# Designed miniproteins, single chains, continued (2), part 86

Each design is a single chain, and the fold is of that chain. pLDDT is the mean over its residues in the fold that is shown.

## One batch from the design tools (miniprotein)

Design m7160
Fold by ESMFold2-Fast:
Structure m7160 (fold): chain A 59 residues (1-59)
Amino acid sequence: GPAAAEEARRAAEEAARGLSEETRRKIADGMGQMAASGMSAEVAAAMGRREAELAKQEL
Protein backbone atom coordinates (compact mmCIF):
# COMPACT_ATOMS: atom_id res chain seq x y z
CA GLY A 1 0.00 0.00 0.00
CA PRO A 2 0.97 3.69 -0.07
CA ALA A 3 2.43 3.66 3.46
CA ALA A 4 4.60 0.62 2.68
CA ALA A 5 5.81 2.21 -0.56
CA GLU A 6 6.70 5.45 1.23
CA GLU A 7 8.56 3.60 4.00
CA ALA A 8 10.54 1.47 1.52
CA ARG A 9 11.43 4.54 -0.56
CA ARG A 10 12.66 6.41 2.53
CA ALA A 11 14.84 3.50 3.68
CA ALA A 12 16.33 3.02 0.21
CA GLU A 13 17.02 6.76 -0.15
CA GLU A 14 18.81 6.84 3.22
CA ALA A 15 20.97 3.83 2.28
CA ALA A 16 21.84 5.45 -1.07
CA ARG A 17 22.75 8.83 0.49
CA GLY A 18 26.34 8.75 -0.84
CA LEU A 19 25.32 8.02 -4.43
CA SER A 20 24.40 10.40 -7.25
CA GLU A 21 20.93 11.96 -7.09
CA GLU A 22 19.88 10.07 -10.23
CA THR A 23 20.96 6.67 -8.89
CA ARG A 24 19.45 7.35 -5.46
CA ARG A 25 16.12 8.35 -7.03
CA LYS A 26 16.09 5.27 -9.26
CA ILE A 27 16.71 2.90 -6.34
CA ALA A 28 14.13 4.62 -4.13
CA ASP A 29 11.48 4.60 -6.87
CA GLY A 30 12.10 0.93 -7.64
CA MET A 31 11.72 -0.10 -4.01
CA GLY A 32 8.61 2.04 -3.61
CA GLN A 33 7.05 0.37 -6.65
CA MET A 34 7.89 -3.11 -5.32
CA ALA A 35 6.28 -2.31 -1.96
CA ALA A 36 3.21 -0.88 -3.71
CA SER A 37 2.93 -4.07 -5.80
CA GLY A 38 2.57 -6.25 -2.69
CA MET A 39 6.14 -6.79 -1.58
CA SER A 40 6.54 -6.07 2.14
CA ALA A 41 8.13 -2.72 2.98
CA GLU A 42 10.79 -4.54 5.03
CA VAL A 43 11.85 -6.77 2.12
CA ALA A 44 11.75 -3.90 -0.37
CA ALA A 45 13.86 -1.76 1.97
CA ALA A 46 16.40 -4.58 2.42
CA MET A 47 16.70 -4.95 -1.36
CA GLY A 48 17.16 -1.20 -1.73
CA ARG A 49 19.92 -1.18 0.89
CA ARG A 50 21.72 -4.04 -0.89
CA GLU A 51 21.43 -2.26 -4.25
CA ALA A 52 22.83 0.95 -2.74
CA GLU A 53 25.74 -0.91 -1.11
CA LEU A 54 26.62 -2.61 -4.41
CA ALA A 55 26.44 0.71 -6.27
CA LYS A 56 28.78 2.31 -3.72
CA GLN A 57 31.29 -0.53 -4.13
CA GLU A 58 31.21 -0.10 -7.93
CA LEU A 59 32.32 3.53 -7.55
Scores: mean pLDDT 73

Design m7161
Fold by ESMFold2-Fast:
Structure m7161 (fold): chain A 58 residues (1-58)
Amino acid sequence: SEEIKKAEELLKKDPDNPLAYLELGVAYMKQGDEEKAKEAFERALKLDPSNEAAKYLL
């Protein structure tokens, strides 16, 4: 997916960016990859525990 590639490129530039992990999770959800989406959202929450969007999308 083009969306997954873009999110991965963002993480290569800034691996501690919780927004990039949110974008990666959403991209995996659109692709139907629930397990990878969950992992990405969990990583976003680990970096920013106050991130309500990541909690909502789990």
Scores: mean pLDDT 76

Design m7162
Fold by ESMFold2-Fast:
Structure m7162 (fold): chain A 74 residues (1-74)
Amino acid sequence: SVDEIEKKEYEENKEKAQRAIEVLSRVDPEGARIARIALENKSLSVLEIALAVTYAVSKDPQVRAAAREALDLL
């Protein structure tokens, strides 16, 4: 069923998202806080968009590198 597929995809993606948030939290605690809120609301697409925007627009090379590493975990 659709619900079973969505639940499995959510559980698999949740683990990856948690790892991504940990990577981001090392350099961007505020970005990590926003990402945790997205994950709690089951908004994995919002988390991915937030990381992609951080990678694209952050002027700090360390923050961009962490956002890229986090995206690669998703």
Scores: mean pLDDT 71

Design m7163
Fold by ESMFold2-Fast:
Structure m7163 (fold): chain A 66 residues (1-66)
Amino acid sequence: MEELRTKFEEALEKARNLISQGKKDEARKLLIETAREFAEEAWKNGDYELMKEIAEEASRLLESLK
């Protein structure tokens, strides 16, 4: 459980690094793919709260790309 959250946070950090480098399209694709994968895994593990947190955090960062 904690490991899934840590991996997601690492993906967010990679996305933020891409954004700072001006690679917004790559950051957007990474966020969408990792959010989908991790949310799906959280749902499969019955962690509905983590699934919501992943969706919300990814949505906030995607909004910053506009």
Scores: mean pLDDT 78

Design m7164
Fold by ESMFold2-Fast:
Structure m7164 (fold): chain A 56 residues (1-56)
Amino acid sequence: MTAEEQAEELKRQAEELKETAERLKDSNPKLAKAYQEEAERLEEIAKMLEEAAKKK
């Protein structure tokens, strides 16, 4: 798996986590915030992988 493929996979996972967080925000805001933070972490890692791939 290339760095570009890994970044794409992480972005998909982040989108799913954001969707789940949005659905949970009314019933469980603490859990929703945890999922939102996890999604942000995955997006940051994906961005770093994309930037690393561009250097090659």
Scores: mean pLDDT 80

Design m7165
Fold by ESMFold2-Fast:
Structure m7165 (fold): chain A 74 residues (1-74)
Amino acid sequence: LKEAEKEVLKLMEENKLPKEAIELAKKAFEALEQGDFETALKYAKEAVEKASETSKKAAEEIAKIFTKALREAA
C-alpha cells in the first residue's frame, strides 16, 4: 500500500493535478489501510474523476494503481 500511495502521489505532482484530487487519493489509501473498502473505492473514484479534469492519461494510470491496490488489499 505505501508504494502504491507513493506512486499515485508522485504521478499527481508530476502532472500538476489539483490539490482536491491529491487529498481524495490520500483519503482512499487511509481507508484501504483501515480495511474500509467501500470508503476507499468511493474516494479513489472521486480522485480519478478530479484527475481526469486535468489529465485523462494521468487519471487512467492512477485508476490502474488503485485497482491493483484494492485487489491486493482484499
Scores: mean pLDDT 81

Design m7167
Fold by ESMFold2-Fast:
Structure m7167 (fold): chain A 70 residues (1-70)
Amino acid sequence: IEEAGKLVEEATKERLAGNLDKARELVKKAALILGDEELAEMATSSERGFEVAYTKLLTKISLAKFKAKK
């Protein structure tokens, strides 16, 4: 979860820098670490697919971190 969170943060930085291909690869890796092959596929399918996968990963990571806290 921490590993996937770091990859998504790095993807955000790459997206802001205009390195969209690198951002897609980072989101794909984060999705695969979480076992979500559908999100990994969406991240590389299209520009809209990337945005949807990125948003869903952010939500999934935030929820997992919240559940991990007592």
Scores: mean pLDDT 75

Design m7168
Fold by ESMFold2-Fast:
Structure m7168 (fold): chain A 99 residues (1-99)
Amino acid sequence: NIEEIEKRAEELKKKIEEKYEKLKKTATPEQQKKLENLKNTVLEAIDKIIEYLKNGEISEEEALELLDLIEKAINGESTIYDVLVFLTSLETDKRLAEK
């Protein structure tokens, strides 16, 4: 059900925003800017997953797997450096796809 996947995506976005807000409190101003950019990249990736799902470009199963990978990265990679590495990789892939 697309509605249930959208609800999960919104819950994941909330968790990401809360986690980045917490990380920024102990970060330097330079790190805070990088964290904001990475947060925005992850939130945009979630929006793209839902867009692809609604357009029939990916299956419900594929959408759930992609959301699970993002959640595992955010929750399993509990250090700022691990989050930066993961999300920098995602940013790089996105830039390579742009014209």
Scores: mean pLDDT 71

Design m7169
Fold by ESMFold2-Fast:
Structure m7169 (fold): chain A 105 residues (1-105)
Amino acid sequence: GGEEAAERAEEAARRAEELARRGDARGAAEAALEAAEAAGEAAEAGDAEAAARAGEAARRAARAALEAAAKAGDALAVARAAGAAIAGIGAAITGALRAGEEPPA
């Protein structure tokens, strides 16, 4: 359900932030992609509160991964982290539409 997906997104975000802090840009980007995937699952479940939490987790994860990738100068990590950010935005739009709210800008 949406709550389990939100919990997975939050855990993936914590891992992304930890890996980014350690300078593991590729690991952080991978964790950010996991957070975005979980946010998509939460959005599809139709639980607006869980979708919002998962979306925020995915946003934090993508930001941490992008900062780590930029600092490392790792083009592959930048591409993966950017992909996570785009996927997270898509999940947020999906969640808002299913909740009957205007999509976040």
Scores: mean pLDDT 84

Design m7170
Fold by ESMFold2-Fast:
Structure m7170 (fold): chain A 57 residues (1-57)
Amino acid sequence: MKKELEEKIEKAAELFKKGEEIAKKGGREGLLEGSSLSMEGLGLVTTAISDLKEKEK
């Protein structure tokens, strides 16, 4: 359970890192792809927090 949460957060961190590197590459396409990856990472974190809160009820 805790390990599953940590794996999701680690995956999100990797997505943010990759998004940043792609955005730094420059150009409109790099910015768009980088933003998309960052949004995907945010979704993962939000889902993990939501799941944790439901279990605390």
Scores: mean pLDDT 75

Design m7171
Fold by ESMFold2-Fast:
Structure m7171 (fold): chain A 68 residues (1-68)
Amino acid sequence: MFYVKVESTPGSPEVKITELKIESEEGLKEMKEALKVLDELAEQGDERARELREKLEKKLKEVEEKKK
């Protein structure tokens, strides 16, 4: 199971990502869902969402590359 918590603080947007295990397809889906939400907000012009999206994308990329 993989748990993702996305957090924005005033003046300091940050992504806090807690990994329990990313071996299941369900855990990977949770991470992708969080990324989709941030991507949509960034498209609407939310600058905080853009920064959070980059941080989460970096984490997801590490998981995806280890999947094989």
Scores: mean pLDDT 59

Design m7172
Fold by ESMFold2-Fast:
Structure m7172 (fold): chain A 57 residues (1-57)
Amino acid sequence: DEELIERIARKLEELLGLPREVARQMARKEVEEQRANPRIPRGGPLKELFLELLKKL
């Protein structure tokens, strides 16, 4: 999870200009919500977000 959080945080920082601390907090929240809500397919929202962020690069 820590590596996933770091990857998402770095992309948020690069694309949205968020401070690293804020980006990491947002990434952690997303990962934790994905764990807490098994109804949402694994990687679904995170994968879509990651792909969209990569596409904007």
Scores: mean pLDDT 65

Design m7173
Fold by ESMFold2-Fast:
Structure m7173 (fold): chain A 64 residues (1-64)
Amino acid sequence: MKLVVLVTGASEEEIREIEERARRAFPDAEVTVVRVPSLEEALELAKKLAEEKGYKVEIIRVER
């Protein structure tokens, strides 16, 4: 199973923490973390990956 995590607003350190947590939560999944510039782009990419590839997609928005 492939899991794609789309992240907005995060720092490099926050991305690393999110990746580690996702890998621990889904040890049998191939986890990819992708930084996206906006929530709107994250939603479009999530639909494409879920519908075309059957990937599980999570969106994380980091607000400061």
Scores: mean pLDDT 78

Design m7174
Fold by ESMFold2-Fast:
Structure m7174 (fold): chain A 59 residues (1-59)
Amino acid sequence: MEKFEKALKEVSELLDAGESAKDAVEKAAKKYGLSPEETEKLKKIAEEAERLSERFRAA
């Protein structure tokens, strides 16, 4: 629970810095030692955030 919240913040910061969702999730999951289930949830959230960011940038 606590590790997942920290990983979400890390991913958000990495995405804001211009990293891909895949790279951001990989770095955060490795740094905080997330389970495969937590990593999969984080990946889904990050990919959705990246798609939304790209969609707004394309407009």
Scores: mean pLDDT 76

Design m7175
Fold by ESMFold2-Fast:
Structure m7175 (fold): chain A 61 residues (1-61)
Amino acid sequence: SLADRLAAALESFGVPADAARVAARAIAALPTREAQIAAIDNVGRAFGLTPEQIAALKSLI
């Protein structure tokens, strides 16, 4: 699922597994691609991810 792919990517970037799963499920549940992209920007910033890592997450949508 999209949530599983987002969680795996977040975990690979050093986000703890529980936090990655919660964030991934929240992003995947959003009704539009625009909302999912905005959530990825917010989550990525909150976890201290690089612009390249944030772009990689966006490529999964």
Scores: mean pLDDT 89

Design m7176
Fold by ESMFold2-Fast:
Structure m7176 (fold): chain A 81 residues (1-81)
Amino acid sequence: IDEREVGGAFARMFVAIGDLLASQGKLEEAAEEYLKAAEIALEAGDLKLAAEALKKAAEVYEKAGKKEKAEELREKAEELE
């Protein structure tokens, strides 16, 4: 297992934590976990996973009323695709 595989596994764990928090309505906490996942995925070189995590963070920020931050994160995710 190399850094990419290990990083991808950790990033997926943080996405799962974010999904759980979002399901509980803890939108800002969910966004923080998704941002951690995106950072780890970027460090591991998994651009697709990083983009997915950024899109999830954008979705929960938009639901929390932070529309400008959501748009910024969506643009960043699109840049990685």
Scores: mean pLDDT 82

Design m7177
Fold by ESMFold2-Fast:
Structure m7177 (fold): chain A 87 residues (1-87)
Amino acid sequence: MEEKERFEQMYESLKAFVEQTPKFLEAHPDIPEELKKKLEELQEEAEEVLKKAEELVKEGKYEEAYKLIEEAVRKLSERFEEILSQL
C-alpha cells in the first residue's frame, strides 16, 4: 500500500470539488443568495483542508493527510449534494 498514491487520489477529488464550485456558481447566477453563500463557505472549508493536508505532506505525514482529506471529502460531498437538492 502506497500512502502517497492514496493521498494524491483523494487530494485530486477534493481539489476538483473546490474548482467545480466557482464554475457551478458562474453557470447558475440564479442560485438563491442563501445557497450561494453556503456553497462559498463549503469551498472555503475545502480550501482550508487542502492547505492543512499539504502542510502534513511537507512533514511526511501522508497517512494523517490522507485521513484528513478522506474525512473532508465525505462530509463536504454530502453537504454539497444537500445544497444541490434545494436548487
Scores: mean pLDDT 78

Design m7178
Fold by ESMFold2-Fast:
Structure m7178 (fold): chain A 76 residues (1-76)
Amino acid sequence: MKQKADELLEQGKRALEEGNYEEAVKLFTEAIKLDPDNVEAWELLVEAYRKLAEKDDIKYGPLLLSAATNLAVARK
């Protein structure tokens, strides 16, 4: 389970570097479903939503806030 989550995380990082932020969100969300305690996955999801919110803050602003809140919980 965690190994597959790590593979999804690496794919998401690649998508993020390529500017494919929606694909990065999908991959990081799948990684989190497999390993919800993965703080790095939550941090990267927040980064991807921040990039999307720069283009559409109405659509992605609430998702960014939700992901940031979950990141704070995952760190405890």
Scores: mean pLDDT 80

Design m7179
Fold by ESMFold2-Fast:
Structure m7179 (fold): chain A 65 residues (1-65)
Amino acid sequence: DLEEERKLLERLGLPEELIEKVLELLKNNTDENRRKAIALEIAHVLHRIGREIDEEIRKRKEELE
């Protein structure tokens, strides 16, 4: 069971959707093509979230200045 991995991801503050994708990746350890596809989806989601957070931080700092 991936309960401990889920707990760690929750502690990192990841959204539930991303946690579910990571757990799906870990469950599919025998299918490399499936794992690569899921890993790519995870990478895209992380990139989007990171960009959105960075933009929000910049915007808020600009408004305060």
Scores: mean pLDDT 72

Design m7180
Fold by ESMFold2-Fast:
Structure m7180 (fold): chain A 102 residues (1-102)
Amino acid sequence: NIMEEIKKEAEEKAKKILAEIKEVRPDLSEEDQERIYSLLFSGYLHILTLKHNGADPSVIKAAEEGLQRLIEALKAGHLTSEEIEDYLLEQVLKEQQALLQR
């Protein structure tokens, strides 16, 4: 099942990046860690699904760059939990806008 392979890859990527964030952010609560993991998992799952479905390279690049900016902000401690949700929604809107410009 291709979808199960995609999920497994997203889980492994999310766990790896969460571990890197935890090394620079030992102040994170267990609840913050779970929220960050969920966000990273969803982001990687989305990117891998776009790649599998042969999405436009510009859309894939926008998604990858958006997730990378989020990871950098999380490592720096610049985002609150509320700002994380707003950031994710804004990235989804930007991806939809890119698709509409085909």
Scores: mean pLDDT 76

Design m7181
Fold by ESMFold2-Fast:
Structure m7181 (fold): chain A 70 residues (1-70)
Amino acid sequence: SSEAEELFKKGVELGARGRLEEAVEQFKKAIEVDPNYVEAYLALAAVLRSLGRDKEAEEYLKKAGKIKKE
C-alpha cells in the first residue's frame, strides 16, 4: 500500500542519516501495514545487522524467504 511505501521510504532516509533505531521502527511499521513487503524485511535485516542485532536480522530474513517462495 501507499502507506507501507511511505514508511519504507522514511526508514531508508533515517538509515542513510545514521538514525538506525528510528529506521528499524519505520521498517517494522511498513511490515505491519503490508506483511508481504519483502523489501521492508530485507532493509530491516540490514539495519539490524548494523546495530549488532544479528539474531533478529536472521528472523526477518527467514520471514522474507517464506514470502518469496509463494
Scores: mean pLDDT 86

Design m7182
Fold by ESMFold2-Fast:
Structure m7182 (fold): chain A 71 residues (1-71)
Amino acid sequence: LLEEAERLLREAEALPEPSEELREAVRELREAIRYYEENKNSKDVAKYVAAKLRLIGAIETLRLALRRERA
């Protein structure tokens, strides 16, 4: 997950003039990564699951935004 997230961030940052939608997707992914890192070792299973689901959603949102930007 983190490796895929970092790869997508590099792809997005390589674009010359990203759309506002793409920039917002990048912001959400950076926040999702931070939230995941803060909670990945949490003994609270609900917090870990929420953090992981947020990260997955942010990855998919950025992937979709990149697809639209390149089309």
Scores: mean pLDDT 80

Design m7183
Fold by ESMFold2-Fast:
Structure m7183 (fold): chain A 80 residues (1-80)
Amino acid sequence: AAEAAALIAEAEELRAKAEKLLKEGKYEEALKAAKEALEKARKALELAEGDLLLPAIGTTLAAFGVAVEASLKLGNKEKI
């Protein structure tokens, strides 16, 4: 529980950083931060149970969306 909650928090912080970098036009840095957010969110989702499951799913989807947008802005069609 505590580990999943910490990973969700870290993923949200990295996602927010990625969104800020994306808005600033720093697409490579945004993609890197989004990939880190997605990795932490995926780990949280694997560990999440009960009331943390929906937050973990939401965080993972949000991080994925930012990573896709950053990748498209770079002209990069590579998988996450």
Scores: mean pLDDT 77

Design m7184
Fold by ESMFold2-Fast:
Structure m7184 (fold): chain A 69 residues (1-69)
Amino acid sequence: MSKKMAELLKELQEALKNKDAKKVVEIYRELGLSDEQIKLRAQILLDNPLSEEHKENAELVLKELEKEE
């Protein structure tokens, strides 16, 4: 695993913990996900939440994507 990937995954965990949807979206884009793929992942988590925290983060990510171009 590359050092950059390991660093991005750590940043992703902290962003999810802090409910920082803007940072979560930024990290997913750096990991090579398109906005459509990020939206689809968030929608799947919203429809099938593993926890209330996962659902809340998914809702925040969808709202953040709606605010962006």
Scores: mean pLDDT 76

Design m7185
Fold by ESMFold2-Fast:
Structure m7185 (fold): chain A 86 residues (1-86)
Amino acid sequence: MKVIITLINPSPGAAIAAIGAGIDTVLDGGTMETRVEGSTVTITLENAGENGIKNALSAAEAAVASGGTAKIERRGDVLTITMTSP
C-alpha cells in the first residue's frame, strides 16, 4: 500500500510516530521519501506493510489527542493522512 502523511506544525508525538511508520516501511522492504516545506512535512511511503500503516494511524491519533486534527482518506491502494497541531 502507498501511504502519504502530511504533517502541518506537528506535535513531537505525531512526528515521532510518523517517522516510525517510515522506518517500519523501509525495514519491511518498502521505501520512504520525506519533504519539508516550512512548517509542513510530507512523508511518502511506498509498499507500506502492517507495521507502517499502524504507526501512520498512531500518528493521526497522537495529533488528535494533542488537540489537533487528522483527516484520513483511502482511495484504492493509497492511504492519505493529513494532520495538524492546534
Scores: mean pLDDT 82

Design m7186
Fold by ESMFold2-Fast:
Parts: structure tokens; C-alpha cells; sequence
Structure m7186 (fold): chain A 93 residues (1-93)
């Protein structure tokens, strides 16, 4: 939970300098191949579930879906606490 809070706070301070991205090789490969229009997608996907989540969220956001609507579609994959923190991140942007 403190690591998630630190990620959210870092992103709020400077989205372009957010230091916390998943170090998983599949996530890093996905990040090199997807177009990301909203950097919140990268941070949220790192918190929720990794490479497949990043690809799905980036594709939906690029097709015009809001980051909030995309997050809500992943509600079943996170606890209430995680959801509230991630939603707070989106609402602060």
C-alpha cells in the first residue's frame, strides 16, 4: 500500500518523471510497442496487472475511452483500497 501511495504521489508531482513503472520484461516490451497518450495508463497498469492490462488500457484509451471508464472495467481485479487510490490518481489529473 505504501508503494502504491508513493507511485500515486510521484505521478501527481510530475507525471513525466514518475519513477515507478513495472520492471517486468513483458511489461517493458509492451511499453516499447504501444502508443500511450495518457501516462496515467502506464502507472495504473503497473499497479493492477502488467503487460496485458497496459496493452488493453492503451488501446481503449487511444480509441477514445476515458481512463476512468477503463479503470472501472478492471474493478474486479483490485481491492476497494487499491481502486480508491488509483481513482484518486485519475481524479487529480
Amino acid sequence: SSDIDNMINAFRDDPLAAPVVSIDPDFQQALRTVTVRNPAVVVIASIIGGADVLRDMAARNNAGASVRDILDSYRDRMSQDVYDRVRGLIDSI
Scores: mean pLDDT 70

Design m7187
Fold by ESMFold2-Fast:
Structure m7187 (fold): chain A 68 residues (1-68)
Amino acid sequence: ALSPEERLLLGLALHEAREAIESGKLSPEQTRELLVAAVRAWAEELGFPEEVVERLVAEVTRHIEELA
């Protein structure tokens, strides 16, 4: 299970994904690539260990695929 901090990052990434898709500026595939990169960068900046970063990336990817 994800920690509260991991859940917060996931929630922010999913919110951003929905806005990007609804704006029509990015395809769902482009949105996924950019958000995965952003989540990785944000988690690293916040000092999350690599195993947590990979878990967050996996969860974001799964949820974005469900949105597409």
Scores: mean pLDDT 72

Design m7188
Fold by ESMFold2-Fast:
Structure m7188 (fold): chain A 69 residues (1-69)
Amino acid sequence: MEEVIEQAAEHAAKLAEKMGVDPEKARQDARDIARRLLEQGVKPEVAGALAVTATVLRYIGDKLDAELA
């Protein structure tokens, strides 16, 4: 379980770095999302991938909102 959370955190951090977002912030965001998904009964193999995707989409949304403002 924790291994899945940490793998999601590292994957999100690498993607965030390419997007100009703080990798440590991305690690923490992905950890929080992964833990919440696991608490809701999502399977570990799915929870990690969803946490990374949600973290990246959140940052894309933030950038899009800034451009449209």
Scores: mean pLDDT 79

Design m7189
Fold by ESMFold2-Fast:
Structure m7189 (fold): chain A 62 residues (1-62)
Amino acid sequence: SALEQLARLAGVSPETVRLLLEGARTGDEAILREAAERLGVSPEKARRMGEGLLRLQEMLGL
């Protein structure tokens, strides 16, 4: 449910949120590239989005 709530807030799919969160947590460049490709953004943008989602998750207690 936390992934679904974050996906709703971010306006992306739950699968994309999972990739963004995992890539941001691990720094795995392959995961970040896959998320970037799904979103049509740069890998740097995908990393920043994942970092933002991690902060949002912490602030909302999700």
Scores: mean pLDDT 82

Design m7190
Fold by ESMFold2-Fast:
Structure m7190 (fold): chain A 97 residues (1-97)
Amino acid sequence: TKFLEEGKKALAEGNYEEAIKYYEKAIKEEGEDNAEALTNLGDAYLKQGNYEKAIEYYEKAIELDPKNRKAWYNLGEAYKKQGNEKKAKDYYEKARE
């Protein structure tokens, strides 16, 4: 989608705030069942250092697509950044299957 592609471009350029806005528009237009947009929104928040929001969106993404290894791995990264090494390990394990 146009908003998803624009969000990906902004993220690649390090413009995390703009990426978040585009991914939010993608979710609004295509519905909250878009696991890719939710994962990408989590990625943008993770890069921004907003680990709480990153966790929320990755959890929504894995609820829709439990086989999303990237979301499981990045949940682990977010928890590691918060200092929760036990949860980080558990989520990295899920990412490996």
Scores: mean pLDDT 84

Design m7191
Fold by ESMFold2-Fast:
Structure m7191 (fold): chain A 62 residues (1-62)
Amino acid sequence: SGAELGEKALELLKEALKTGSKELADEAQRLGVQAHLQGDDAGAARVSALAKEFRKKHPELA
């Protein structure tokens, strides 16, 4: 469950990085928090790292 949420969050955030979609980045971060609460700390940490990369590439959307 948590691992599935983490994988989904990572896929959404990869798409957000490709398209510049703030909506996808926000949804990915929401799912990353849920993954953490379900015990996928590694997946949640990876989502957090990619979210920081998104903010660096799109500071206007932060």
Scores: mean pLDDT 79

Design m7192
Fold by ESMFold2-Fast:
Structure m7192 (fold): chain A 65 residues (1-65)
Amino acid sequence: SEVTSKVAVKEAQELAKKAKEAGDEEAYRLALEAIRHAEQGNIEEASRLMKEAKERLEKKGVDTS
């Protein structure tokens, strides 16, 4: 769904911003990859990458909610 892809892109962009603010280059890289996959309509891979970035940031005490 085009709507689902747009939502995934927005969520991945917000994660990328939080990762950059936290100084976590790996979480930032994962979020950028998630944006790319979401733009290609690969929602399964985008969701997996977003979850990995989110879990990484949360382990460092970053609130992703």
Scores: mean pLDDT 82

Design m7193
Fold by ESMFold2-Fast:
Structure m7193 (fold): chain A 62 residues (1-62)
Amino acid sequence: SKAEELIGKGMKALNEGKYDEAARYFNEGAQVAKKEGDDELARTASGGAGAASLYSGIPPIY
């Protein structure tokens, strides 16, 4: 689904230390999942966006 694609991009960005990009993808994924009626996926994406926001501007750990 479009939501799963966006969440996947968010997870990839998060793993690459691109926290702002990850938060953006997770927020878009949550919105799309909500429109698709997938409340669990929307909740997962929202959590990912929150986590990415907490790490925004923090350099990656070794």
Scores: mean pLDDT 76

Design m7194
Fold by ESMFold2-Fast:
Structure m7194 (fold): chain A 72 residues (1-72)
Amino acid sequence: MTDERNTLINGSLQSKKAADEGKRIGDIYDKQGKPDLSRQHYLDGMNQARKIAVDITGSDTGPSVVPSPAPL
């Protein structure tokens, strides 16, 4: 069985990979002169990494910035 320590290590690696993937895609868009798309992919990677971290710790402790939708 996987110990809690091993679960945290594996989750940390998955969280890092999610963040790294978002940054990789974001960097590609930034180099293409598409900073809005770059920013979205950075945020998506960070949000996915946070979700993985919350899932492995069983805790929702963490600052969360949710952009409000533009007013109609």
Scores: mean pLDDT 67

Design m7195
Fold by ESMFold2-Fast:
Structure m7195 (fold): chain A 72 residues (1-72)
Amino acid sequence: SNAEKLAEKLKEAAEKGDVDTLVEIINSHSDEELKAILSKLSREEVAKIAMTLAKAGHLDLAQRVADAAVSL
């Protein structure tokens, strides 16, 4: 599914520290879509995405990821 493919891309980007890819994917999706994508990942994988964004100064996007994850 599209959500599974995007989840894998987010996971890989976070593992590589590819902040630009994380920003592009998150900004291209609504909060509802982001929740569907993040539902394919473990809590540890979602936390890695949020931490990678926060460390890069994208605090707003890190918060969006955290908020979407709380409703999982």
Scores: mean pLDDT 86

Design m7196
Fold by ESMFold2-Fast:
Structure m7196 (fold): chain A 65 residues (1-65)
Amino acid sequence: MTPEELLKKAQEAFEKKDYEAAAKYLEELIKISSGEIKRQALAGLAVALEKLGDKEKAKEYREKA
């Protein structure tokens, strides 16, 4: 799966309020991306984690973005 495909799947998961699926796609995107896309993925993962109630991990990923 390409970085663009993972970003699209994460966005679709957010639209469905499926934050667990969004977090999964964003974690994969972080592993295979760099630069601006990786920074967007880190920020998106922080949002997904906050929606799931994991505020501490959300803060960690926000600081890495």
Scores: mean pLDDT 82

Design m7197
Fold by ESMFold2-Fast:
Structure m7197 (fold): chain A 80 residues (1-80)
Amino acid sequence: GYLEGALRAAELAIEYAKDKDYDNAAFVSEQAYRTMERLGLRPAAEAFRKAAQAAKNGDYETAIKYLEEAVRILREALAA
């Protein structure tokens, strides 16, 4: 489903960021942001938006922090 897809996207974006592949980390994060925004999942959307912005700036620590926040939010949503 959409939440499981977004969780996989967050985990993939974390791996791209760890590899310093910020272009792919930003791309995946922006795609997930648009999906979460369309679904009205605003906290997850905001986390992905901030992660994408950090990745575009080459800010490894901030990008991973917000992607881990997105993972936390999505895991909580899937457990509910």
Scores: mean pLDDT 88

